# Designed miniproteins, single chains, part 22

Each design is a single chain, and the fold is of that chain. pLDDT is the mean over its residues in the fold that is shown.

## One batch from the design tools (miniprotein)

Design m744
Fold by ESMFold2-Fast:
Structure m744 (fold): chain A 89 residues (1-89)
Amino acid sequence: MKYTLRVTVVFRDRDSAQALADALRRALATVPGLLSYRVTIQDVDGQTVLRVTAVFADLASAQQAAAALRRVLSRFAADILSYSIQILP
């Protein structure tokens, strides 16, 4: 069964979103069960929204990725207005 990791992060500015996007791409690349991923950045109502969708071969890989992404998010906490992380079957 495949698992999808969805991450949404809202920022004050685009530069912070771009820096986080690059850090998230590097973190995802370290997960051996990663099958595919997409990172998008969009400006909405004067805020910058970053979305990550990543697909994994198994739940353990998705959980490993979620833990790695949470560590990255903690380093950018001052620039983040809100975030959500979900693992879906």
Scores: mean pLDDT 84

Design m745
Fold by ESMFold2-Fast:
Structure m745 (fold): chain A 100 residues (1-100)
Amino acid sequence: SLIEEQVKKETLDLVRRYLQERGFPEETIERVIKVLEEIMDEFFKKLKENPNMTYEEALKFVDELVEKHKDKLQSEEELRIVKYGAYSFVDLYFLYKKLL
């Protein structure tokens, strides 16, 4: 889906820029980006199985995905960033679905 590709690119670019501007090490940036990308890929896979997924169901599902992947992150700050990245991704997807 063009929407899926656009939302994924915008979310990853936003998070990467945020971390770069705050002076995070490249290793930290790549770890956060990789985990967020895995979460988004699993989200889109679930969405193909349930195209009528509601916004509330999507938020609950990304919370479950963040919990599933949390052990790949090294700090509470990284976990917080991944959570907000995931929420931003869900918000962007539902916004684009409504507008496009």
Scores: mean pLDDT 87

Design m746
Fold by ESMFold2-Fast:
Structure m746 (fold): chain A 75 residues (1-75)
Amino acid sequence: EEEALAAAGARGEAAMKALTPQQYVDIAKRDLEAGNLPNAEINVKKAAKLLGIEVTFSTPEELRKAIEEIEKRLK
């Protein structure tokens, strides 16, 4: 079946989709501490998207605020 074959072929992407918003936030916090802003931004956006939240940021301070807002939603 085409759907079964497509699911098997997309297992790598499916594994990434299996990450929770909390896991994305944890990764983003670590990346931010390490100064890896591009990776932190990507992970914050993914967490926000999963929670249906719109976030915008261009600075590390705005990124920290976005992380705090997402964490409040996860409680």
Scores: mean pLDDT 70

Design m747
Fold by ESMFold2-Fast:
Structure m747 (fold): chain A 65 residues (1-65)
Amino acid sequence: MDVEVYELAAAVLASTYGVKIESIEVRDGKVVITVRVETKEQEEAARKLREEAERFPGLEVRVVR
């Protein structure tokens, strides 16, 4: 898979939804974004980001508190 394309997509999505990226890693050709949420607003933003990420088969969103 084109890892560079998924990394760019990940950065754009995170910026669009206003979530804080804790880490980005590449695993088995997938770009895994870990975001930390502390408030209900951040949790909702992370949920929307996860839903959008489903449109990109090489992108995975992980949410931590």
Scores: mean pLDDT 71

Design m748
Fold by ESMFold2-Fast:
Structure m748 (fold): chain A 90 residues (1-90)
Amino acid sequence: STDLVGQGNDALSKGDFQTARDHYLSALSLDPDGYTQLGLGLVYQRLGDYQQAIQYYQRAIDLGVDGARFALGRVYQQMGNLDLSQQYFS
């Protein structure tokens, strides 16, 4: 009932990006954990805000979240930066 990250993940999976963002931002205000950072990166990537997505994915990488590096690689791929994309996939 208090799992804001889980609620954010559910909203994200349903394509409700504004609700997902709001739940993740609420979770971030309570605990700036890496999974919340990853979730915000995914939201901003789906909204097409690649600069915000990069910032949140980088914070998730800094906090040791598995998969955040791959997610950042996908953002660079979507931006057409194939050199950076390959670096993060390796």
Scores: mean pLDDT 84

Design m749
Fold by ESMFold2-Fast:
Structure m749 (fold): chain A 99 residues (1-99)
Amino acid sequence: MVEEFLEKLAKTAEENAKIAKELAKKSKDPEIKKLLLEMARQLQKVAEKARAGDTKGAAEALRELGRTVARLAEKLGYPEKAQVGRDRLDALADLVEAL
């Protein structure tokens, strides 16, 4: 059901935001640290919008997250994973926006 899906999305986003913040604290690279903190903020926005039932806002936050994840993958030396990750988050955003 839509409400159950949005609650699961919010919980997953909140948990991933905590992981991103933990990884940022452990990172010695200032660019990677910055991208991880941006990812954490975007994940928190996804959770907030999803809990509010703002599917359009959640979708926009997921697309922004996809761009940050792509940049992070490139910085980590996995540019081939950057586009796949972005495409998957864009597809999830399209699904969420259609709810």
Scores: mean pLDDT 86

Design m750
Fold by ESMFold2-Fast:
Structure m750 (fold): chain A 68 residues (1-68)
Amino acid sequence: SELQQLLQETVKALFQAHKTKTVEDLEKVRSLLEQVRKLAESQGDTGTKGEADDQVKEVDKWLEELKK
């Protein structure tokens, strides 16, 4: 499914961001998570939407730390 493919891309992007620790890679993760959230919401997948919302908060905190 499209949601499953986006989730796999998001996991790969998260792994890359952990390796590089760059703003660019984290911004890519955030973009993918927003796409997952939007698609999950449109499909009524409240579980996946909730997980994506939580991950966005974590990425936003990490981005804030890197921009200091």
Scores: mean pLDDT 83

Design m751
Fold by ESMFold2-Fast:
Structure m751 (fold): chain A 88 residues (1-88)
Amino acid sequence: SELEKKVLENVKELIEKAREALRAGNYREALRHLQLAEGLIALYMGVYKTTSPEIEKALEEIKELAQELIERTDDPWIIAEAQRLLNT
């Protein structure tokens, strides 16, 4: 649907911002972008009771970046919040 397309566009933009922040060593900023991306997907899925292969791929990219974030930082708060993303 057009709504799903817009949600995916926003999610992909947030994922790209997270990748850029992670590359720059801005781990808190990377976490914030990943949390916003997951939140948009969760809201869409909760309201519309639906998913798609594209949404599932976006969730897997979020989890991959959350795992990378855990491996790169020693900040216990960031690690805990990234672990929450892995368990969604």
Scores: mean pLDDT 87

Design m752
Fold by ESMFold2-Fast:
Structure m752 (fold): chain A 71 residues (1-71)
Amino acid sequence: MDQARQHIDQARDAIRQGDFYTASQHLRQARSLTPDSDVDSRRQIFDLDTQIGVRMIQAAVAGQPVQPVAS
């Protein structure tokens, strides 16, 4: 769990920086390190993977840099 979580955290950081390639690599590693019984971590990985996909499609289609988003 600890190593998988480190990759999840690094993926979140990369997404914030707009580095979707690095984020995707970290999520792949996190998924490989996450046991099937850890549904919570798998859910987080799935959610982040979806976020990366959406942002990558948005950036590719629009040809624009990622805009800063505030909650």
Scores: mean pLDDT 75

Design m753
Fold by ESMFold2-Fast:
Structure m753 (fold): chain A 62 residues (1-62)
Amino acid sequence: MSPLEQANRLGTLGQIYFDQGRYAEAAEAFEKALEIMEANPEKVSQKSIDNVRALLEKAKSK
């Protein structure tokens, strides 16, 4: 699996955990997705990175 495919799967998993109220697991998944996205900035949009950061902060605030 490519790093970007892994980041996409982690983002989806994070959203699933968030929707289930599993905020700690959601935060972990979003954090890992963000790490991969930030390591590959030329392959992802800034808007996508900002969206994941916003979701991570929301998960951490719960």
Scores: mean pLDDT 80

Design m754
Fold by ESMFold2-Fast:
Formats: structure tokens, sequence, C-alpha cells
Structure m754 (fold): chain A 98 residues (1-98)
């Protein structure tokens, strides 16, 4: 059952689809599994939003600080995407200071 939801969510994230089936799969899956699938989508598509969502869900799933979750996500990201993601996080942090 969970494996079917993982496949639905993986396909939806890769295609950028927000169907009812994708939303149901997202809600049904554990946060850690969702974080892993979002990291996979980030590596495959370069979607920075998927990387950011993976950090948030991993932080919640493991009960660790956002900074530690970000380091774990970066460690598993492709090297080119690591630089882009790091720049996006810094930009978001600067905008949040306003």
Amino acid sequence: KLAEYEEILRRGLEAGEYSPEVEEAFKALPKKVRAELLLEAFNRTGNLGAGEAAVLLLSEAEGIPLEEAAEKVLAKADKELQEKFKKALEKRKELAKR
C-alpha cells in the first residue's frame, strides 16, 4: 500500500502534477518518506522548492534543527544542485530578515 503511494508521489513530483491522487499519497506517507521522495525529485528536476520541502519534512520527521536537516539534504544532493540550493537558502534567509 505505501509502495503504491510512493510511486504516485514520485511520478507527480517529477511531472509537476498536483492531482487529488498525488495529494492523497503525500498526506498518507510518513514525513521521512516524503522528504526522501522530495530529495529524489530535487536531484532529478533541479526544483529548489522540492529541496526546501525535503529539509522541512526531514527536520520534523527526525526532530532535528532546520540547519542540521539542510546539511543532510545537501550531503545527498548532486554537487551542482548543492551550490544552487545553498544560494537559494541564503537568499530566503536574507528576505526573511525584513
Scores: mean pLDDT 74

Design m755
Fold by ESMFold2-Fast:
Parts: sequence; structure tokens; C-alpha cells
Structure m755 (fold): chain A 75 residues (1-75)
Amino acid sequence: SEHEELIKEMESLIKELEKLANDPSKPPELRAELKKAVDTARLRLKYFKEHPETPIELLKKAVDGLKDLVKEATA
């Protein structure tokens, strides 16, 4: 389902952000921001898994936000 696909995409993006947060070539302040973003994203992912009634649009916005963060962190 679209819901399951978005959950998997969000899990993948969180994993990518975790790798960036642990990349020693990145500035310490950027790594700290990314770690905080990962923690927040994991709480949101847990909420989406526990609330299948959540509108697909909110899941898409969460995924888009994580994609933007990956793009910024890899610039």
C-alpha cells in the first residue's frame, strides 16, 4: 500500500541521516543537528506506525522534509 511504501521510504531516509550524523568529515555542529533530526523523525515514524488513520498527505510531507534534510547535509 501507499502507506507501507511511505513508511519504508521514511525508514530508509532516517537510516541515511544516521550515517550522515556519524560521518566524521561533517562539522560537529551539523552532526548534532542531524542526530536531533533523526531522534525527532523516529518519534514521528513511531506515531505513524501506531496511527494508520493518519492522512497520507502528512506522511508525504514528513518524507519530503527528510529528503530536503539529506539534500542539505550532502551539499
Scores: mean pLDDT 87

Design m756
Fold by ESMFold2-Fast:
Structure m756 (fold): chain A 79 residues (1-79)
Amino acid sequence: SLKEKIKEVLTKAMEEVAAGADPDEVIRKASEELVKLGVPENIAYGAARLVVHAARTKGVEEGKKLAEQLADAIVNNMA
């Protein structure tokens, strides 16, 4: 489903940042993947940035919860 694909992109972004990847590079790549899924560019960038920030400041578990919530909100807003 679209929700699962969006969640996968955001979860991968968190895992890459947790593994020591450059946050700006991860945000850019995640945003590009979300845009390929049909997410508007500003929403894609915002979601990627929020998830990466949450993972870095609050930890991976809070980031995963945010990724789920954002995936739901994005899919519902695209209807």
Scores: mean pLDDT 83

Design m757
Fold by ESMFold2-Fast:
Structure m757 (fold): chain A 100 residues (1-100)
Amino acid sequence: MELIKEIKEILPSLNKEAQEKAEELIKEIEEVEEFIEKNKEELLKLVEETYGITDDEERLEYLKREVEIIARASIEGLLVYNKEGEEAALKKLKELHEKL
């Protein structure tokens, strides 16, 4: 995922605590990508049954988009954590999740 590269590029500019959070986020993104690859066929069936999307490429793009939206929200939370600390980051993540 391109997002992992983006996180790695900003990593040296973050404080120590934010770097630890960034490394945790990279691991979580990798674990989600692995879960999707291992369960791809079942997840694509769920998208078809839930949303009526029958095209294989459109179902895959839907799954990819959902993961990217969640990962982007997490990156925004990480940047707030680096600048303003944990309380502000948690508030930002809550606001972003309420919009999802």
Scores: mean pLDDT 74

Design m758
Fold by ESMFold2-Fast:
Structure m758 (fold): chain A 83 residues (1-83)
Amino acid sequence: SVLREAWERVRALLAAAGIDLPAAFPESAAELLEAAADAVQRAVDAAGAPFDPAAHEVLQAVVRVVAELVGEEGLRGLELGAA
């Protein structure tokens, strides 16, 4: 499954940045991106600091991985390009 490959790669990418992705498997590429964004936001909130530029780079890398593996069809209805 392309979604499974994207999910595993996103989990590895987030883990390398010290961010834990929820164990629940997403139902869509959009849900995977939302889960990843939520995990990054929770990590930023837990730090109690202004948004870390490194966290932004991680989110951009996640979007790229999902787009490469599932294509734009898998990202339907999701706003892309929020930097």
Scores: mean pLDDT 66

Design m759
Fold by ESMFold2-Fast:
Structure m759 (fold): chain A 89 residues (1-89)
Amino acid sequence: SEEEKEKKELEEEVQKAIEELRSTLDVPEEELEKLIRLVRLRAELEALMKKLKVSKEEQEEIAKRLAETSSLEERIELIEEIIEELKKK
């Protein structure tokens, strides 16, 4: 099915991004884990927005909320909150 194809492509893209982060960034393991978490969460959010056919207006509001975060930890927490909000719809 196309749904399985999209899931596989997304997973491959996420894995590639994670490998690139590991090979490119000379950062502590703790920081690398946070970056990997952020990459996974962003991919999940984008896939969920596509699946739920989220409006352009709602996508812009989400992007604005994420841009207002001042730390990597805050951004991770906010993405998790948005994913939970979208899953409840």
Scores: mean pLDDT 76

Design m760
Fold by ESMFold2-Fast:
Structure m760 (fold): chain A 69 residues (1-69)
Amino acid sequence: AEPSAEQTERHSLINRAANELLENYDDKAKREEIKKELFEELSKIVGEEEARRIVEAVEANVDAQVAAE
C-alpha cells in the first residue's frame, strides 16, 4: 500500500532537511536552524515526541554519511 498523504508530506520534509543538513554540515548555526524547522513541521503532523525521534534519526543518518566520506 502507498503511504498516506501525511506520510508522504513527512517523507518530503525529512528528505529536504537531510539534504540541507548534508549541504550545510560545516555551518553549525544553519544545521540548528534546519533541525528546528524540521522539528516544528513534523510536530504538527506526528506530535512532539515522535518528531524529536525522527529529527534525531535524521541527524544520526547524516552524521554517519559524512563520517563515511
Scores: mean pLDDT 79

Design m761
Fold by ESMFold2-Fast:
Structure m761 (fold): chain A 86 residues (1-86)
Amino acid sequence: MTLEEKIEKAKELFEQGKYDEALNIMIDIIRNGEVSEEVEEALAEFLAKNIDKLTLQDFTRLVIAAAISGHPGFLERVSVKVAKLL
């Protein structure tokens, strides 16, 4: 599965209410180092718009995965976007 196919599948699962499955795909993308700044921005925007549908535990798992994979700016991107939506 390509990076684009993974992102599209994650969005589709999220729209179907399968948040845990969608989040697992996003974590896989981050962990595999397939994350450019453009991909980080796109994932951060998607998560910020859907933050109300995620549990704190699910969000925390994603943040830890990003930090461990060398993408510490990911949390900042999500936080800035969420602040603009509030």
Scores: mean pLDDT 71

Design m762
Fold by ESMFold2-Fast:
Structure m762 (fold): chain A 73 residues (1-73)
Amino acid sequence: MVELSEEEKLKMFEEEIDKLLENDKEKAVEMAKALKTEEADPSPGSQKLREILEKRLEEALEKDEELKKKVEE
């Protein structure tokens, strides 16, 4: 059995976020709000995952004005 590389873990995380944005926008809004107010672990790995999440949420919010308003509130 092959151990997951950092690249593979990041890809799986992106896929999970994409599925979340497609199927559960409410959960995605909660995650976006958490990113704005959370006291996250400053480790490089944690920050990289956060960067991916922020990018995906930003792209989704740009396509959905109503979703963007919910995050801004």
Scores: mean pLDDT 66

Design m763
Fold by ESMFold2-Fast:
Structure m763 (fold): chain A 81 residues (1-81)
Amino acid sequence: SALEIAKKGIEGAIKLLQEGKIDQAIQSLKDLIDFLSTQKSPVFKKVKELVEKALEEAEKGNIDKAIEYLKEALKLLEEAL
């Protein structure tokens, strides 16, 4: 499902950021944003906004802040189940 793809994408990006694989995490976040852009649900629009903020923070080197936004996005998806 789209929900499971988004959840796995967010969890994967968090793991890459935690492991210091920043360039891989940035690419994963960009791919996730592209996927979320194909979804029409209001929840996916809010998740996309949080993932875009996470990407911006990761590109600035603010890794902890990027992870915070991704955890917020993950919580929003889990509450939609």
Scores: mean pLDDT 87

Design m764
Fold by ESMFold2-Fast:
Structure m764 (fold): chain A 67 residues (1-67)
Amino acid sequence: GMEVTLELEGKDLEELGKKGGEAVRELDKRDPVAARAAALGGAEGLQQGALKLTIRVRGEEVEVRAE
């Protein structure tokens, strides 16, 4: 596993979605399992109208916080 924290903020859903997509693509190159979990949590946050996402990866654990 890897340890990484990504903080993403967008002025609107489109900008946050693009930033999230880029972050997930970069994470997928190193940890595909973490990338999939981050993509699912990020998509849920976007559906709830979040404009800020915090993705924390610690070994086998992935946490996504949407604000």
Scores: mean pLDDT 78

Design m765
Fold by ESMFold2-Fast:
Structure m765 (fold): chain A 104 residues (1-104)
Amino acid sequence: PSARPEDVLMGEFLIGLGRHYLRRGDYESAIKYFEMAIETYEKAGDNAGVARAYIGLGEVYFKQGDYERAIDAFNRGLHYARLSGNTVLVDRATANIERAKAAK
């Protein structure tokens, strides 16, 4: 099913909170909000939204130095980006995977 506008808006709000806390170095709160965004978009069937949220979650793990969890999150994001047909998200997830692999 297609995502409802209210679910997309809620997911975008939650991604925004995740990014806000990530920028502040509050990784625990960032993880919480990205996980909430993943659940929101999964329930909505919004594959592009799920991809964005997983890419954000991967960025948190990367900032923590947990490159294995970052790669896992980015691979999940890549999977949903491919399902969505969003080439920008495919490129972002792929670049982040390669960056995290190089940082190991």
Scores: mean pLDDT 90

Design m766
Fold by ESMFold2-Fast:
Structure m766 (fold): chain A 93 residues (1-93)
Amino acid sequence: LEETVRELAKDPVNALQLAFAAGALLGRAERTGDEQLRRMAETALSAVLKARPDLADELRQAADRGRQIGLTTPDDQLPAAVQAAVDAIRAEA
């Protein structure tokens, strides 16, 4: 997971999408009490931040935005890109 995230994060657009998706997973894990999902999301977010320290502020903002969406939005109403990113992160775990 960490190595895959680091490779994908070389593209700044992918890095921001991964941070947003990790944030959304954190919000969903918080809402549902899913500790496995929380650990995977924290690992992914940490990996993106370590891979792109030059974008740390932007990545944290994207993750915070994602977390708000994950906390308040049902899974069936999440943007397609977030659903795809969630599925990809789950497949890596």
Scores: mean pLDDT 74

Design m767
Fold by ESMFold2-Fast:
Structure m767 (fold): chain A 109 residues (1-109)
Amino acid sequence: SEADKAKNKVIQLIRDGIDRVATAIRNGASVEEIRKILEETNERVTEEIRNSPELTVEQIEEVRDLALTLLESLAEEARRRGDYETAEVLEETKERLEEEFDKIIEERK
């Protein structure tokens, strides 16, 4: 379905963004570089969802849960590496993204 195509595109944007952040963390990138990747990824993801009226509330909830789970996993990796500043940015990004998704979900009810 068109909804499944839109969902798969959003999932791909999330995974591509997470992979970029993971690579940046492993390469010792600055907190500012990591923040920029997260901001660019969140903007692309939320814009794609807003521009996809075919997405159901259930599908948006599924991609939200995936994104939040992956961000938490990266925050845990950063903490294990002793990179607490990056972990804090990832947790702040997770909170902001959850709020943005919740607004989109509420607008589609």
Scores: mean pLDDT 89

Design m768
Fold by ESMFold2-Fast:
Structure m768 (fold): chain A 94 residues (1-94)
Amino acid sequence: DQARLDQLIAQMEELTRQLRSPDLQVQRQAAQQLLQVALEAMSLVPDASPEQLARLARVLEEGARILASSPDPELQAAARVLETMARDVRRLLA
C-alpha cells in the first residue's frame, strides 16, 4: 500500500520536527510515537518503491541523529532502533 506508506513517512517527518522541542516529555512522547509509526512503515517496505525507501531512510536517519545527540538514555535507545531500521532500508537500495 504505497499511499499508506507515504502517509506514514509524512507523519514521521512531522514527529521528527517535534523531537526538537525543549521539553523532554514532549521529546519522549514524540520518540515513542515515531518508533510505532516507523515499525508500521517497516512492515510495508517489501512493496515500497525506491523513492519511498530513500525517503523512509532519510527520515529514520534524521530522527536517529536528533535522538542520539540527547543526554537522555531513553532517547539514545530509540536512536539505536531507528539507526538499525535505516541501515536495513539502505541495504534494499544498494
Scores: mean pLDDT 89

Design m769
Fold by ESMFold2-Fast:
Structure m769 (fold): chain A 78 residues (1-78)
Amino acid sequence: PSPEVQAALRAAAERALAEAEERIEAALAEYEATGDPIIAVGMEMWLLAVAVEAWLAGDEALEERALELLREFRARAA
């Protein structure tokens, strides 16, 4: 992608990851309480999208943070 697109993707990924970090505990609690698979699938898809955006932006550290949060969510949701 162009540098402008990469900068936009990085900014979007940073914001989305920060939101996911803030919401992960609430999402886990809701999934534990309801058993609703849409909650688990939604969080996993969000974190995967963040990792892809970070990868496209060339931000390996941000990609690793998103994948780490995804791994944490999967481990705790299981």
Scores: mean pLDDT 81

Design m770
Fold by ESMFold2-Fast:
Structure m770 (fold): chain A 64 residues (1-64)
Amino acid sequence: SEVDKLVEEAKKWARENFSPEDTARFEHALELEKKYLQGLPEKEALDTLKRSIGRLKALLEQRR
């Protein structure tokens, strides 16, 4: 699904740019978000996920 693609791309980005510890926390947060969005219409789930990924990326970047 498109949701799975976005999650995997975000995880790959984190693995290439951050420590294993920070990456693990980021990946955990994404998996929780994915579970929360389960059952929502795809467009709403995608729009929400994109916003959540952006927020989580910003938080991770603040740790640099």
Scores: mean pLDDT 81

Design m771
Fold by ESMFold2-Fast:
Structure m771 (fold): chain A 109 residues (1-109)
Amino acid sequence: SAEDLIWYAEQLIKIAEEVIKLAEKYGMSEEIIELARKARELAEQAIKLAKQGDLDKARKLLEEAYRLLVKALKGIVKEAEKRNDKEAKFEAEVLLGLLHIVRGVFNLV
């Protein structure tokens, strides 16, 4: 439904903002920050489309936003491993876990 798509988009926006904060906190590459910013923009656009009744296009944008957030978080994990930064790696893995849970909940509706 539109309400389910909007809920999912709102969760992806929140996760994208946390990814940006995490990347900035640990001085991660600008490429990672840009992936999260693009994911946030796509999720915001998906909310607009869902409200207009364009559910198929909204869903496709959320699939892309999800993919970008997974890429950003895996990027943080890889950079943290290279730096031997266990705290940064742990925080990124927690966010990645949350992202997968949110997607799982959305796929049940």
Scores: mean pLDDT 90

Design m772
Fold by ESMFold2-Fast:
Parts: sequence; structure tokens; C-alpha cells
Structure m772 (fold): chain A 92 residues (1-92)
Amino acid sequence: SKEKIIEKINEIIEEAKKLVPDLSDKLDELKKKGIEAIENDDVEKFMDIVQEISNLLEKAAKESGKNGGEIALLTASLTTLALHARLKQKAE
């Protein structure tokens, strides 16, 4: 399910880029680092990157006063994705 985690982060970032296009380059950079962390089985680094993306999106929503609900759903999806990665690492 590494492939499914990578697919899901791609989907979340593409949706985020539609809401905050000014952050597209930074979101793509963080997505790339997240994918590299998953490929290297570095779940802690992946969780740190997911948190950085969530913080970036929440800051953008707060500063613009727009898309707060949609960004909250995306950050919830990111949290779920990080939990799935963590649970997979603990599965024998």
C-alpha cells in the first residue's frame, strides 16, 4: 500500500493547489519530499512533512479568510494518511 499512500497524497496536493494556487511550487516540493520519505520507509519524516503541509494550508486559509472548510477537510485527509502510514509500519 505504498502506492496507495503516494496516490492519495498526489490527490490531496492537487486539490490543495486548486484552493491555494500561489502555494503550488511549495506544495509540490513538500509532496516530493513526502513521497521520498514513504519510498525510504521513513514514516516519522513523512508525518513531519504532512504536518508542514497542514500548517501551510491552515495559514493560507487564515490569511485569505477563504476555503477554511475545504482546507479543514484536506488537513483531515492528510492526518488520516499519516495514521495509515504509521499503522502500516507497525503491522507485522
Scores: mean pLDDT 84

Design m773
Fold by ESMFold2-Fast:
Structure m773 (fold): chain A 56 residues (1-56)
Amino acid sequence: GRAAAATRLLEAGGSARAVAEAGGMSVRQGQGMVDLVRGGFSAEEAVAMARATGAL
């Protein structure tokens, strides 16, 4: 699913664009996920936050 694909790309250090394409979200939203992971959140936590806000 989209969440699993976004999680894998975040864990692999993927770009905001790649995360956005995998998650079916905007590049801005994908950048937000990348920024959360760089800030110390896990990829799974970042994806859970995206789902909670309706971005994913």
Scores: mean pLDDT 83

Design m774
Fold by ESMFold2-Fast:
Structure m774 (fold): chain A 68 residues (1-68)
Amino acid sequence: MAVEYLQQGIDYLQQGDLDKAVEYLTKGAELGNIGSSNTALAGKRYAQQGDLQRGIQMAQTGLRLEQQ
């Protein structure tokens, strides 16, 4: 489910495993609603640019949008 992949992506971001975080955030975005998907992809982009804290915050927002 999208929620499970987004949560796993957030967990990997918090662990500093960027490769796994990108993999799971992408899977979550593919399965999520439009708002969740766009926000999770923004989180991925911030993390890839080295803004890990912003990346985590955006990914968490994506997870919240998917749960609503």
Scores: mean pLDDT 81

Design m775
Fold by ESMFold2-Fast:
Structure m775 (fold): chain A 66 residues (1-66)
Amino acid sequence: MKKAAEAARKQLLALGYPEEVVEKAIEEAEEIAKKSKKPISGDEFVDLVAEIAEKLLKELGLENPA
C-alpha cells in the first residue's frame, strides 16, 4: 500500500491537485482497501485514489472543464 499511495500522491500532485485533497483521497482509499475481503492491487489502489481525489476536488468547487 505505501508504494501505491506514494505513486498516487506523486501523480496527482503533478496534475495540480491540492496536497490536502490528495491526502484525503489516499486516506479514504486505504479505508476502502481495509474493508475489502481481498487486497486490491496497487494499480486498482492508484485508480481509486484518483477517483476519490476528483470527487473531492469537484466538491470544493475547484474543478475546471478542460
Scores: mean pLDDT 74

Design m776
Fold by ESMFold2-Fast:
Structure m776 (fold): chain A 88 residues (1-88)
Amino acid sequence: MMEEAERLYAKAVELGKKAEELRKEGKEKEALELYREAARLMAEALRAYIEAEGKKTGDEELAKEKLAELDRILAETEAALDAELAAA
């Protein structure tokens, strides 16, 4: 679980770097699509981390609260990126 979180985080960072290169090339729409994918992978990595910590500490109630907050943040981020993609 922790190893999976690290793998997802690394992939998100790689996609973010590719998005920055596309933005420098003037490919804004393609860059936004990669930022969206990177955001999803980052959220998955954080979710895996929260779940692993909850199991390790036995504080599953706190883990559930943090997962609910993450889901709200991800939904807001996806909505913002969708708006930018529609404008690009």
Scores: mean pLDDT 77

Design m777
Fold by ESMFold2-Fast:
Structure m777 (fold): chain A 67 residues (1-67)
Amino acid sequence: MSANEKLKERILEVLASNPDGLTSEQLAERLGVPRTTVQNVLGDLLAEGKVSYSFDPELKEFIYRLS
């Protein structure tokens, strides 16, 4: 299996445990991977309709959640 497939599964698992959502930075920290790597995989998950996002004005960041 590709590293990208494993990372997709790990991101979905972490988001399932955090229903209120997480930033790309928080996902990167929890998964121990670079933020840019997380953002690339989140882009794929968004295109697949598995993840959604919204802007949080208090954090000034996008929050990602399971769709």
Scores: mean pLDDT 82

Design m778
Fold by ESMFold2-Fast:
Structure m778 (fold): chain A 66 residues (1-66)
Amino acid sequence: MKLEFRVTVAPEHVEAARALLNSVPGVTAEAVSEDELRVTAEGDEEAAERALTQLYLRFGARVERL
């Protein structure tokens, strides 16, 4: 199963957010702009959702499913 998300965070948190997402198996995050990441998740949907929840809690990230 393939999921795609847009993640918006403050510019100072983009690299930390990208590193966190890329640490999850099957999740790939790419910086699209100074405050935006495009995220692709394949396989474990629950692991991807947990990672996105951590971004919201730690960095106040805005997450939109594509």
Scores: mean pLDDT 80

